# Designed miniproteins, single chains, part 70

Each design is a single chain, and the fold is of that chain. pLDDT is the mean over its residues in the fold that is shown.

## One batch from the design tools (miniprotein)

Design m2433
Fold by ESMFold2-Fast:
Structure m2433 (fold): chain A 78 residues (1-78)
Amino acid sequence: SPEAILQEAIERMKKAKTFEEFEQIFRETMAQLMELDPDFARALMARLYARLRELAAQGNFDPSAVKQVVIDVLEEAA
């Protein structure tokens, strides 16, 4: 299920030691969700895009802040 994929991804993202590892996990997760449930994946991406645009509008480009916003959005969807 999409929720099971998100739960696994969230755990992996929290354990990621580098931003590059986090980005790889994110890309793999979105690819899996797009294959399994494209409508769910598109809705999730739209919400994530809106939250990241709000963060950018505040002038916040800190990788840690970006990672936290992504994890928060995924947790809300799981």
Scores: mean pLDDT 85

Design m2434
Fold by ESMFold2-Fast:
Structure m2434 (fold): chain A 100 residues (1-100)
Amino acid sequence: MEAFAEWLREQMREAGVEERDIETALALLRAVAAGASLDEVLALLREQGQGDDRALAETAIVSLELLRRRFAGVSDDELLRYHARLRGAPQEAVDAALAA
């Protein structure tokens, strides 16, 4: 978890994302990886000032669940890393990850 969180923080920082948004993203990903319910994810988003963005909460949960199905036997940390790469990594990096 910690090594993945540091990697994601650096990627978001390089992309010009504000520190507040980085903190929100990392907290959300940690909660979902720990098995948080939709209501718990919504509560976290409210606490971080994002409001009641149900669509964002549902998208995060569904995305990780789809990754878990695709990469059965892979750790949640590895799935979160793949999810982050799919969002911002070059296509060649995604293809390499999927090729094992």
Scores: mean pLDDT 60

Design m2435
Fold by ESMFold2-Fast:
Structure m2435 (fold): chain A 85 residues (1-85)
Amino acid sequence: SMMDQTRRQAHQVSVNRMNMSITFVDYQSQYRDGRVTRDQVIDIINRNYQRVMQQIDNLSTFNPDFGQQMRSDVDSQHDDIINTV
């Protein structure tokens, strides 16, 4: 059903959002230790952001309104992460 597809896609978005946060914590720690550059942290976070956005595009084919809501939330999460680096 469309609802089941929406639920599965939303779950995958949530997993990818969590992975972006975990990746940020890991790379921010490495940056503080001088093991990576700020640009490398930004690059890896932007790559995670693109994965989340791709999954939101998939969600939007089943539920455009929910996709738009999740896009706004992920954009805010991404902005907060980038501003914290």
Scores: mean pLDDT 87

Design m2436
Fold by ESMFold2-Fast:
Structure m2436 (fold): chain A 73 residues (1-73)
Amino acid sequence: SMEQQEGAERIRRILRETQREVEKMRKEGKSEKQIYEVIARGARRGLEIARRSGLTNLARSLEDVLQQALEKI
């Protein structure tokens, strides 16, 4: 559906922004904990959109990313 396509595009944008922020933080020497807090935030934002848009497989993948990030904090 168009809603699923729009949701997927929004999630890709969030993940790209999160990746850029993580790359900047690594360059600035931020701690692993601080980096994973940013990853967790991005994953949570993406997960909310995935659930609302019915993107079940993407939601599951983002839940896994979120869980792994939280284990590193």
Scores: mean pLDDT 90

Design m2437
Fold by ESMFold2-Fast:
Structure m2437 (fold): chain A 85 residues (1-85)
Amino acid sequence: SSMELQQQAARMEERARRLAEEVRELLAKGTPADIIEAEMKASFIQMIASVMEQASKKDPSLKPTADRIRKIADDTQKAIDEAVA
């Protein structure tokens, strides 16, 4: 149902936000090992964003959530790119 899909999408957004916060904490520590772990977590957010974008093409009601997750993924990747430059 549309309601069930919205609940699943909300859980994915929550997961993406938690991962982004963990990335921020790892980048603040700044060791090479912390940066590698941050890159792995950011890659996971990118995967969530891609899956949600594909789902939103089949169900347009998911598009606002997919767009928010994509922004979280892109903002998180930008933070990593700046940290490893």
Scores: mean pLDDT 89

Design m2438
Fold by ESMFold2-Fast:
Structure m2438 (fold): chain A 80 residues (1-80)
Amino acid sequence: VEEVKEELIELLRELKEIAPESTHEAIDTAIAFIRASGSERDALRIAAEALEYVISQLPEDSEAAKKAREELERIKRRLE
């Protein structure tokens, strides 16, 4: 559980480095919610929601959007 949380937090921190500043508050909020989450499933769901939000704020052809989509696919596969 703790390992999954750290993995997702690191992922969101990496995405924050290449994502627009306007998305940084949402990413930081997602990181805080992941830390507070009571289960692996909740952590994965929060990360997926944050990635979907970031993707919606980016041009479809951007490197940040491409990375976010790839990571979202991985998380969705882990969610069931």
Scores: mean pLDDT 80

Design m2439
Fold by ESMFold2-Fast:
Structure m2439 (fold): chain A 72 residues (1-72)
Amino acid sequence: SPEVEAALAAVRASTTPEQKADALERLGDAYEKSGQKELAAGVYRAMAAVYKELGNDEKAERYRQRADELEK
C-alpha cells in the first residue's frame, strides 16, 4: 500500500534514530490495522534491533515484547 511504501522509504531516508523509530512505528501500526499481524510483529522486532544497536536496551525489550504479543 502507499502508506507502507512511504513508511519504508522514510526508514531508509532517516538521518536520526528518532526518525527511523517514528517511521517503523507508523509501518507497524499500518500492518496491525490491516490485520497483517505477522508483518507487524516483524516490524516491531526490527525496532527492537534498532534500539539494541543504539544501546537503548529498555526500548528494545519493550518492542520485542510487543512483537511477541502479536505472535500469540
Scores: mean pLDDT 80

Design m2440
Fold by ESMFold2-Fast:
Structure m2440 (fold): chain A 100 residues (1-100)
Amino acid sequence: APSNQQIAIDEIIGLLGEIKELIKELSKETDPLKQANLKARILALLSEMYLLARKYNLSDEVRELIDQFVKKVTEYILNEDYKGALKTIDETIKQLQKLK
């Protein structure tokens, strides 16, 4: 059977995939209200990642990776560097897959 960490990492990778699609939508969106709604949805998914890390009592290495990711992706979004945001998502997915 998969470990709690493997299950949690798979769920977090799923959330990262959803965040990636929202950032792609945000990069094309010109309406300020729709941009605000997309940003709110991204923040909600980032909060869900922290909830999963706590719920499954994930390792310090996984938790640190999530903390670093959230900090970087938030800074990229604030600077409208959506290419940087997408790159950090892909790098984080690769690192999480190695920790399964």
Scores: mean pLDDT 89

Design m2441
Fold by ESMFold2-Fast:
Structure m2441 (fold): chain A 68 residues (1-68)
Amino acid sequence: SLEDLTPHQLLGLLSEAIAAGDEEAALAVARTLRDKGHTALAIRAYRALLARFPDSEEARRLLAELLA
């Protein structure tokens, strides 16, 4: 599962999901980075996700919560 992956592996999956246009997979990876306590990487992941999926309300909300 995603929780068993290293940050490097998660970033690889994020890049793959973004390239494939898979918003749901990209969100799952970004949430996993956050839940594992990799806050700085999660912020970068949500920003990368929003660059690809600018209309993602969920990504905007989660990024705002993380920066609060």
Scores: mean pLDDT 86

Design m2442
Fold by ESMFold2-Fast:
Structure m2442 (fold): chain A 89 residues (1-89)
Amino acid sequence: SSMEIERLRKRVEELREILELARKAGASERQLVPVEIELLIAEGELAEAQGKLEEARELYQRALELGEKELGPDHPLVQRAREGLERLR
């Protein structure tokens, strides 16, 4: 729905603002990894809602790879990325 796409678009914008503010405040790239993973998932969810299924798959795959490496396989963000890939088959 258009309302769902708008909600997801606002979430992506919010996460980008959080990331930029944290960088300006002196956060290291390592400290930003969880926010970067959440942004990849949010961008994947937006692409999925827009019917951009290949873009969504690539975003979820990137989130999964980074999340498993940096946060571990049991992290909620990693689970969300896996669930996204499962929906896309």
Scores: mean pLDDT 89

Design m2443
Fold by ESMFold2-Fast:
Structure m2443 (fold): chain A 68 residues (1-68)
Amino acid sequence: MSKEEIIEEVKKLTKEVLSKLKNEQLKTLARLIGADALKRIEAEKDPKKREEILKQTKESLEELLKME
């Protein structure tokens, strides 16, 4: 994936999770996870490391859905 594609996927995943979450504290955590992932991707030069950040972000967001 290109850097732009990874950024768009993070934004899409964060938005989808936010739409499914009911708890305001978990919504705040989801926003922070998404924002942190975007900062890490912007700073990262290695395409393999960007893919890893996307994978970790997806797993973290999915765990928030399980907490409800």
Scores: mean pLDDT 85

Design m2444
Fold by ESMFold2-Fast:
Structure m2444 (fold): chain A 86 residues (1-86)
Amino acid sequence: GDAARAQALLDALRRRVDAVLAQVEALLAQGRIDEAELLADIEIGMLRIVAGVLKLEGDDETAARIEELVEEFEARVAALVAAARA
C-alpha cells in the first residue's frame, strides 16, 4: 500500500543521506571543504525537490518526514564543516 511505498522511499533516502555524509566526511578529511559543501548542497536540493513533489501529490506526512531528514543532515554537515575549519 501507499504507507509501505512511503516507508521504502524514506529508508532509501536515509541510506543515501548516510552514504553522502560519509563522502562529505572524506572530502573534509582531504581539506576539500568547498567540494564537501557543494556535495551537501546538491543533496539538500534533491531532498527538498522530492518533498515538494510529495506535497503536490498530497503526501504531506512523507514530505514532513523528508524535511526532518533534511534538518538532521544540515545540522550534521554544519558540525563537520565547523570541526574541519577549526
Scores: mean pLDDT 88

Design m2445
Fold by ESMFold2-Fast:
Structure m2445 (fold): chain A 78 residues (1-78)
Amino acid sequence: MAELEAKLKAKAEEILADSLAILDTITDPEERQRLREQLERAREYWEKKLKEAKTEEQKLIARAMIEVLDRLLAHLDE
């Protein structure tokens, strides 16, 4: 379990770093608003998956995805 958690965290940080680099190229306010709305919908999806999760692995994946999305949303707040 600890190994899986560490690997998920490392992969989430990698995805976050790559996503942040792409987001920094998007300067149009309207496009940034659309991205925010998409990320908020994705967050709601993963919160639902976390509630429906039956295994510890499913819970770990859902939490990791929510953490990445929360950090991306925070970055979009300028």
Scores: mean pLDDT 79

Design m2446
Fold by ESMFold2-Fast:
Formats: structure tokens, sequence, C-alpha cells
Structure m2446 (fold): chain A 100 residues (1-100)
């Protein structure tokens, strides 16, 4: 199902994100922040798998705007890089969902 495929994509993304957190030696505070945003985004995208394409496009815009605001607010280069990675992968998952 679409739900299962999106879950699998987020599972792979989480593995890659955990590796980047370790590679960059992110603080526990930065790790917590990025993983909380990851889970929030994941839950919202999974819920949207049963929605219309128009509602999914609206959610994509809303989520991407929120991530852009978090990136802009970050003064820490490590957190900023992790948030940029989160935004890029989230965009790819939304684009994949909407292209089907």
Amino acid sequence: SLLDEVEERFALFRENLDKEIARLKASEEDKKKVLELFEEVRERVLESTSWSPEEQRRLRQEVMDELAAEIAASTNPVLKNLLLALAAETQEIFDWVLAR
C-alpha cells in the first residue's frame, strides 16, 4: 500500500539521519530537536496518504514552510545542516507521493 511504502521510505530516511547525527557529533539537544521534527513530519505525511492530491499539496507547502522557518531560526551550523537534510528528504518523499 502507499502507507507501507511511505513508512519504508521514512524508516530508511531515519537510518540515514541517525548516521548523519553521529557523523556530525550533534549535541543531545540538537539530536532531540531534529528527531522530534522528523517524527512530527513523518506522522503528518503518513496521515496524508489517504487524502486528495490537492490536500497533499497543501500539506507539502505547510510542512516545507515550517521546516524553512526552523532552518532560518537555527544559528548552530550542525543543527542547520541536519534540518536542511530533513527538509530535502521530506521534499523528495512528498514529490514521490504526488508523482504517483
Scores: mean pLDDT 90

Design m2447
Fold by ESMFold2-Fast:
Structure m2447 (fold): chain A 93 residues (1-93)
Amino acid sequence: LEEELKKLEEEIKKLEEELKSLPTLDRALAQRLAETSIRAAEIAKKLGDYEKAVEFLSIAGRAYLALGDYESAQAVAERRKEVEEEGKRKKEE
């Protein structure tokens, strides 16, 4: 899982840089960024790294907003809030 998360982190960084370099939004790359970031958030949460999970969900939310997919962006924002609250609760345990 740790090695898988590291590979996903590198993929996310490459996707972000590629999207920044393009003059027009590549919808396929933005969709892949959102999906990869959600997967990375799930693995980070399984590893107990709630801070990284929140960061990845934030990236996914931004990608969905760029796509104009406000429904998915809102769902990700709600999930991010839940993960943040869960992380705070477990940190106090």
Scores: mean pLDDT 79

Design m2448
Fold by ESMFold2-Fast:
Structure m2448 (fold): chain A 62 residues (1-62)
Amino acid sequence: PSEAEIVTGIALIEYAVIKLSVEKGIKPDKSFIDRALKLFDEAIAAGDPYAPEVKAELEKIR
């Protein structure tokens, strides 16, 4: 897989963990959210066309 695919995959896994935590009533640490947002920024920079939409959803959780 390309570097972009790997970065996007990691970002999506972190997003899923954050979303699951929120659904269970657990407030994720802001640093975890910020790290996931940074990974999505790296995915966007690498040319992933889907990453901007998922990043916007993650920002709504803040």
Scores: mean pLDDT 77

Design m2449
Fold by ESMFold2-Fast:
Order: structure tokens, then sequence, then C-alpha cells
Structure m2449 (fold): chain A 79 residues (1-79)
């Protein structure tokens, strides 16, 4: 179904985002601030796209909770 397609695409983007977050954490530990800015931007784009897909699938609350969680994780990594 269309909903299943959207959810599969969202899951793929979540997996990509997990990898980017891991790289972001490594870059912050290394003090590579240029890489931190690049990866933070990439993470925000992936989070925004995932949120859109979840909303299109009818999961508005889950989309917002997911997005808030990602923003919190990025902020924590930058602390």
Amino acid sequence: SERDRLLQEAERKKQQLDQVIQQLQQATQAGDWEKVRELSSEALILATETRRLLREAGLDKEAEEFFDSVISTIKSALS
C-alpha cells in the first residue's frame, strides 16, 4: 500500500540518520567543527524528510515526537 511504501522510505531515512548521528558524535569528540556543522545540517534534512513521510502516512504525533527526539539528540551531541 501507499502507507507501507511511505513507512518503508521513512525507515530507510531513519537508518541513514542513525549513521549521520553516529558520525556527528565522533566529529564532536574529535573537535572537527566544520564536520560537525556539515553533519548537523545533513541530520536536520533527513529528520525533516522523515517527519514529512510519517505525516503523509497519517502518523502526525509520531512524526513530531521523532523530530523532537532527533533535535534533542543533536543538541546533546553538541554539548
Scores: mean pLDDT 89

Design m2450
Fold by ESMFold2-Fast:
Structure m2450 (fold): chain A 81 residues (1-81)
Amino acid sequence: SLIEELLARLAEGKPEVVREVGEELLALPRSTLEKLLPHLVPVLLRMALFHPDPAVSAAAGEVLRRLGERWPELVERAMRE
């Protein structure tokens, strides 16, 4: 599934891959993001807060910031669930 593919890419722990996933997410329509963000936001948040590589942590935080600027309600809901 697309969710499993995106999660596997994030699990590689490479800052360039995290940024690439972020760009792909920002290009998707809202209806697709409503299905993906509940699965991806918790992982991105965990990476931003706890990833041992500071470059990966920074990349995950930037993706969350940009998603939150464009889709604040979706990101907020995903963080609470």
Scores: mean pLDDT 87

Design m2451
Fold by ESMFold2-Fast:
Structure m2451 (fold): chain A 56 residues (1-56)
Amino acid sequence: MEAVLTSTKAVNLVTGERLKPGTRITITRIHSDGTVTGLTEDGNPVLADASALELL
């Protein structure tokens, strides 16, 4: 499932950096606390707020 980030409420889990709005993420898991885990186009793992994602 693909999504695009609409805010900075996402972090690259390798670098610890906040992601830029417009970043495409492949969602791998949706969590009960309202967060999602996914991968960027270059394969980096991401933790994002579900409210910060627009599903494609």
Scores: mean pLDDT 81

Design m2452
Fold by ESMFold2-Fast:
Structure m2452 (fold): chain A 62 residues (1-62)
Amino acid sequence: DERRRELEEKVAGARKLYASLDGNVYDPSLTPMGDVLDELLKKELGITSAELSQMVQELAAA
């Protein structure tokens, strides 16, 4: 399941980025960083937030 592994790695990587943004847990209510998150996702994982959403949906459907 090469495709599934790729999706899992990308999603896990994105979650790590979210968790690490402020040293532990990302709180969007305090600092809405949607644009920063998009840029980090593209730089670190090569995906957009829309692609991440699609990947999560694909994994949930599997």
Scores: mean pLDDT 64

Design m2453
Fold by ESMFold2-Fast:
Structure m2453 (fold): chain A 81 residues (1-81)
Amino acid sequence: ALEEARAIIERLRSLSEDDPEAKRIEAEVTPPLEALMRALGGETLARFTAPTEEAAEERMLLLLAAALAGLPAEEVAARLA
C-alpha cells in the first residue's frame, strides 16, 4: 500500500507527460483515488490544502495508499482527523 504508492509517484515523476506508461499509471490510479476523495467530501479536501508542498505531498501519498488498499472513506477520514 504505502510502498506501492511511493513507487507509483516516483515512477510518474521520472516519466514525461507524453509517455504512454505515465498515461497507463494515471488511468489505473485516478479512478480509485477520485472515488475515495469524493466519498471523503469537502472537509478532507480542505485538509489537503497544506501550507507546504511537502505536507501536501505526504497527504496525497497517504490518500493514494488508502485508495489502492481499498480502505473505506470513513476510516480514512478518522485517521486524518
Scores: mean pLDDT 67

Design m2454
Fold by ESMFold2-Fast:
Structure m2454 (fold): chain A 75 residues (1-75)
Amino acid sequence: GPPIDIEKVKERLEKAIKEYKEKGDEEGLLRLFKNDLYVYKDNEEVINYILELAKENLSPEQYEEVEKFAKELKK
């Protein structure tokens, strides 16, 4: 597959999170985290970074939903 630039992925994620938060689009933010977890499911470093950003930026209930989604991707 194409090479993954982890630093560029991190920059893109942080920018997208900021944009969704500025819009007050909590459902869009949740969808962003789930989509990127699916896209990067084979890259543990990126998965761990996404989960840390989700923990910092989502409510506890939304974070639990994202963490559960990440666990289901490994089954």
Scores: mean pLDDT 82

Design m2455
Fold by ESMFold2-Fast:
Structure m2455 (fold): chain A 100 residues (1-100)
Amino acid sequence: DPRYPPLVAYARDYVAATPALRRVPDRFIDVVVRTVLAAIDAADLPWASARPLLDRVFDRLRGMFSLPHVSDSAFTTAARAAVARVVADDRDALVAQAAA
């Protein structure tokens, strides 16, 4: 997917710039990016909404990165739930931010 490299680069930069997200494993960043890409396609969102969607998803997942242990399956479940909830709650705001 030609959208994957620029979005994962953005996600890594966002994580590096956010103290609460520092030391998030690359595999968790990969899960979030792939889940966001699937949601963009499934919900017919403009590509320009991918970055604001990713920002909101990382904010919702912030509490998980402070836990002493998170399994890959637990993280994948939480990431899918966070993406679905942001799309459901914030769709109009995501489209408006993409149009600006």
Scores: mean pLDDT 81

Design m2456
Fold by ESMFold2-Fast:
Structure m2456 (fold): chain A 95 residues (1-95)
Amino acid sequence: SKKKEESLKLLLGLLEYELREARRRGAERLAREKEEELKEVIEKFGLKEEEVEEYIKEGLELLEKKFKENPKLKEAHEKVLEAAFEEERRLEEEE
């Protein structure tokens, strides 16, 4: 159904967004976690390679639209990611 496809695209877009942010900040453990989550979703739903690229692209576009419509949602998400980055740094300092 279109609703299930949109939800899946949003999920893949969110995971890709989080992965890109983790890579941008050098959060290697978080990046690996997001790469694994993305792979698991792709495998679970049996997506073809071309479908993955399209779903991620559309998902990122849908996510950007939602963040523009609700800036508080974007701020809340950024705060959650910031907390995850601080935890990543703490874990890296523990060696």
Scores: mean pLDDT 82

Design m2457
Fold by ESMFold2-Fast:
Structure m2457 (fold): chain A 81 residues (1-81)
Amino acid sequence: MLSDEQIQELARAVAELVDEEISDPELREKAENALLRAITLYREGRLSPEEMIELFVEELRKAGVPEEVIERLREVMEEKA
């Protein structure tokens, strides 16, 4: 189980990559909201770390984020998990 400190580091790393890779402000907002939702459900004990990553990835695909960006975001989350 990730500590609150590890979750904050994961969120920061993912948010940095979103800002670097996604130039569309509306798409960035959707990605940030997807991350917040996934982390909130994980913190509530409703998701495993793997399920948190998969929920985030699914929401990014629904939002229209390119697969190359999604794979980089997944790699960062898996590294920090």
Scores: mean pLDDT 81

Design m2458
Fold by ESMFold2-Fast:
Structure m2458 (fold): chain A 71 residues (1-71)
Amino acid sequence: SMDEIKEELKRRIDELMRLYEQGQITLAQAQSLLMNAVMELTKDLSLDEQGEVTQWVVDYWREQLEKLRAK
């Protein structure tokens, strides 16, 4: 389901943010890995559902990045 895909992407975003915060990967590497995960996990969804999940990912990623900047 779309909710299960969002939950999996949330876990992956949280892990990528942790690796970035620890200096293990660059921001560009984190974004590339995230984009690949979005494409793979959403490939069987409708175009509208793909758009919704992609927008949700962008919003959540932005929120996590802003939290890091506030520290």
Scores: mean pLDDT 86

Design m2459
Fold by ESMFold2-Fast:
Structure m2459 (fold): chain A 92 residues (1-92)
Amino acid sequence: AELERREKEIREELKKSEDKELVERLLEALEKNPVGGAVAEAIRKHLENNNLNPEAREKLREAARAALRGDFELAEKYFYEAVKLQQEAKKK
């Protein structure tokens, strides 16, 4: 119970740290390079939402990673998939 709780806390802390790092990197990219800025900004704002469905959050992480690589077409695709997952989760 105690060890299992500690492992869960560490996993949650790592996931929060990853999202914060992605948000920081997207903000830095937006300041230095406006190419694809609208898509990167949309991904950043959604990643800051603490009420994201876990599946939608993972898809947003994929979108953020694509945007950071300069693949804005793939980033937009993953972003819309994440939005759809979040909307479907709210309907249940």
Scores: mean pLDDT 71

Design m2460
Fold by ESMFold2-Fast:
Structure m2460 (fold): chain A 86 residues (1-86)
Amino acid sequence: SFKENLQKALEKAKKALEAVKNGDYEKAIEYVDEALRYVEQSGDSALTAATRRVLEAVKNAAEQGASEAAIDALEFLISVLEQALK
């Protein structure tokens, strides 16, 4: 269902944030990719586009060692997913 897909996406986004904070960008990228799959299944095209941009931000941060941009992007995604679940 829409709600179940967004709940699973939120769980993955939170795990991605933990991974970035721990310097584990490989796991963070995997978790954001999993979150993206759940968001795509929800059918929300705007949220899908936003999640793709977060994936790019995490990939860019991994290459540059710039964790703050990835943290900000993931915190924004988590906030949007939490609001969508109200």
Scores: mean pLDDT 86

Design m2461
Fold by ESMFold2-Fast:
Structure m2461 (fold): chain A 80 residues (1-80)
Amino acid sequence: SEIHELIEELRARYPEVAEILDRLEEKVDELEEARKAGDKLQESIQLLSILALLEELRYEVGESPEVEEAVKRLLDLLLK
């Protein structure tokens, strides 16, 4: 999937945040399962968790145009 490919690219470039990226991938998978099941409450919970992890990612990496672009792409893919 496009989301998983983007997470792998980030993991290769920023190994110091691999734990955050692993948790992000887990929550993305849980979001996709909730969407497939039509579980709107779980979809909302997982989406909020993903947003929190993306903020944690920004905080840990600091100012990075590449991370900001990747976060924007992830949000575009997740909110469609």
Scores: mean pLDDT 85

Design m2462
Fold by ESMFold2-Fast:
Structure m2462 (fold): chain A 91 residues (1-91)
Amino acid sequence: MKKFVVSVTVKGDLSGEQAGKAAEKGLREAGIKVLSVKATDPHYNPLLGTNVIDVEIVAEGESGKKVAEAAEKGLEEAGLEVLSVSVLRIE
């Protein structure tokens, strides 16, 4: 099975812990094996001109796109706006 790091930047009125749990919920509902989820506390991003939460996911799956889409769905269902997504295959 391939391993991916998926980095998602979101905007919304939730804590980093709540954002991380939302992403993990989306991944679990999609049947994706989650190895780790880390989320920052809300912080100002000068490139985006707003406060954001950065969520980093390490997961096993066949497709990084499927991992990213599952995490985005969980975050959006929690009321967060997805601003950017990046996917890196590590294995």
Scores: mean pLDDT 85

Design m2463
Fold by ESMFold2-Fast:
Structure m2463 (fold): chain A 62 residues (1-62)
Amino acid sequence: MSVEEVLQRLVVGATADDDPTARAAEMAGVSRGALIRGAGLRHPAAPTAEDLRRMAEYLVGL
């Protein structure tokens, strides 16, 4: 799966979910804390476009 494909899915999820970071971690089979640390998220409660990109890059690297 490409970074662009993962990023598009995360953007859709961020619009629909109360906690998009927790949902992304659940889908990847990692803890929310592991995703925050691994991706280097700055705003995990309300991810920015940059945070969503960092999540996508981290998830593709798994």
Scores: mean pLDDT 75

Design m2464
Fold by ESMFold2-Fast:
Structure m2464 (fold): chain A 71 residues (1-71)
Amino acid sequence: HHHHFTLEELRRILKLLYEGKSLDEIAKELGVTPEQVREALERAFALYADSLTRNSPEAEEIRKALDELLK
């Protein structure tokens, strides 16, 4: 059901998406399913949104990862 992704894995997923890779290609590179990649991205974006309203070490690291990849 759930797959626990590290912040480094989430950074890699976001970078590969930015480079135009499909979810299938990203899943193959990380050794997971495309559905697990999609679920991880949905959870990461939810945590990112939460980080904008509260101080949390984990949320702060996710925010930094997204900021670094999108800028």
Scores: mean pLDDT 70

Design m2465
Fold by ESMFold2-Fast:
Structure m2465 (fold): chain A 62 residues (1-62)
Amino acid sequence: LEEKKQRAIEAVKEGNFDEAIRLVGEIARESLSADRTLDPEAAKAINEIGKLILDYLDEKEK
């Protein structure tokens, strides 16, 4: 989990959004439990990466 989170953050910083989105998808798929709840740490990682992508894109557009 942590390795994929760090790689996704790095990809966003490199402007490689395709890789970041792919890694977010992998984190989500691997972290879904049998009771259909997302692991809390995975949910936090996905939220952090998503926020970073939005902030980066917002800066790029302006």
Scores: mean pLDDT 72

Design m2466
Fold by ESMFold2-Fast:
Structure m2466 (fold): chain A 93 residues (1-93)
Amino acid sequence: AEELLREIREVAEEILEILRKQNNPKLERIRELLERLLELAERASEAERRRMLAVLRDLLAIMKTEPVEVAAEKIEASLEHLLRELEARLAAE
């Protein structure tokens, strides 16, 4: 659904805004992973888009409640896992 893709973009933009405000080079990897994830969202199934949205919402909540630099490793690992899973699924289709 177009609504899922719109919501993914909205949540991702909120995350990117937080990353820009932090101006921390350690967070650059998170930005790169998020941009790659957004590119894959265009080719993702509805089920994959729902999973992406759920993960991104969880990450946004962590970023709003915890210092981003403390949560950065966990956020990066979560995004890398999701990206790898989606790339494997899309390659199999």
Scores: mean pLDDT 79

Design m2467
Fold by ESMFold2-Fast:
Structure m2467 (fold): chain A 55 residues (1-55)
Amino acid sequence: MFEKITIENIYPGDLGKVEDVVKKNGGRVVSWNSDGTVVIEVPKDKVEEVKKALS
């Protein structure tokens, strides 16, 4: 089961890091907005791991 989560305050230079972490945890980047908001979709059991890696 997948969960969609929104991560704010992501700078353009950090987008590659976000994508790498998300894909490594079996997820995908759904969208990125110019305001620094990134929507990702990850397995529900990996949500906390991804959040910890991106904080």
Scores: mean pLDDT 78

Design m2468
Fold by ESMFold2-Fast:
Parts: sequence; structure tokens; C-alpha cells
Structure m2468 (fold): chain A 68 residues (1-68)
Amino acid sequence: SEEVLKLAEYLAKHVHPSGIRLPEGEAERLLAEHPDVQKAVEVIRKVRPDLSEEEAKRLATVAYRLAS
């Protein structure tokens, strides 16, 4: 959704993922189940190519949860 992608871009610019804690497997589950989370990871990696895949997934998961 448009809201998930807007939040993903905002979080990528303003938030460091090191403080984000998620239940084990939640980011992987949401990435597999929701195309919007996959798109959010792509947006985050374009804005922050310095982040690892795991860090980008954490930010994408937070964006999805905030939009839901």
C-alpha cells in the first residue's frame, strides 16, 4: 500500500534499525505473506544501501505494522 511505502521511506531516512526488536521470524513471515513488505525492503535499500538485509527487513516490518 502507499502508506507502507511512505512510512518505509520515512523510517529509512530518520531511524536506525539497531534499536528495533521483533519476535523471532516475524520479519520473515510478513515478508513472505505481504508484497507491500517486500516493496518496503526495496525502498529502504535504495535510501539506505549501507544497511544489511536483516536491518532493512526490520524497518520494513515496522512500517507495515504502523500502517496496519
Scores: mean pLDDT 79

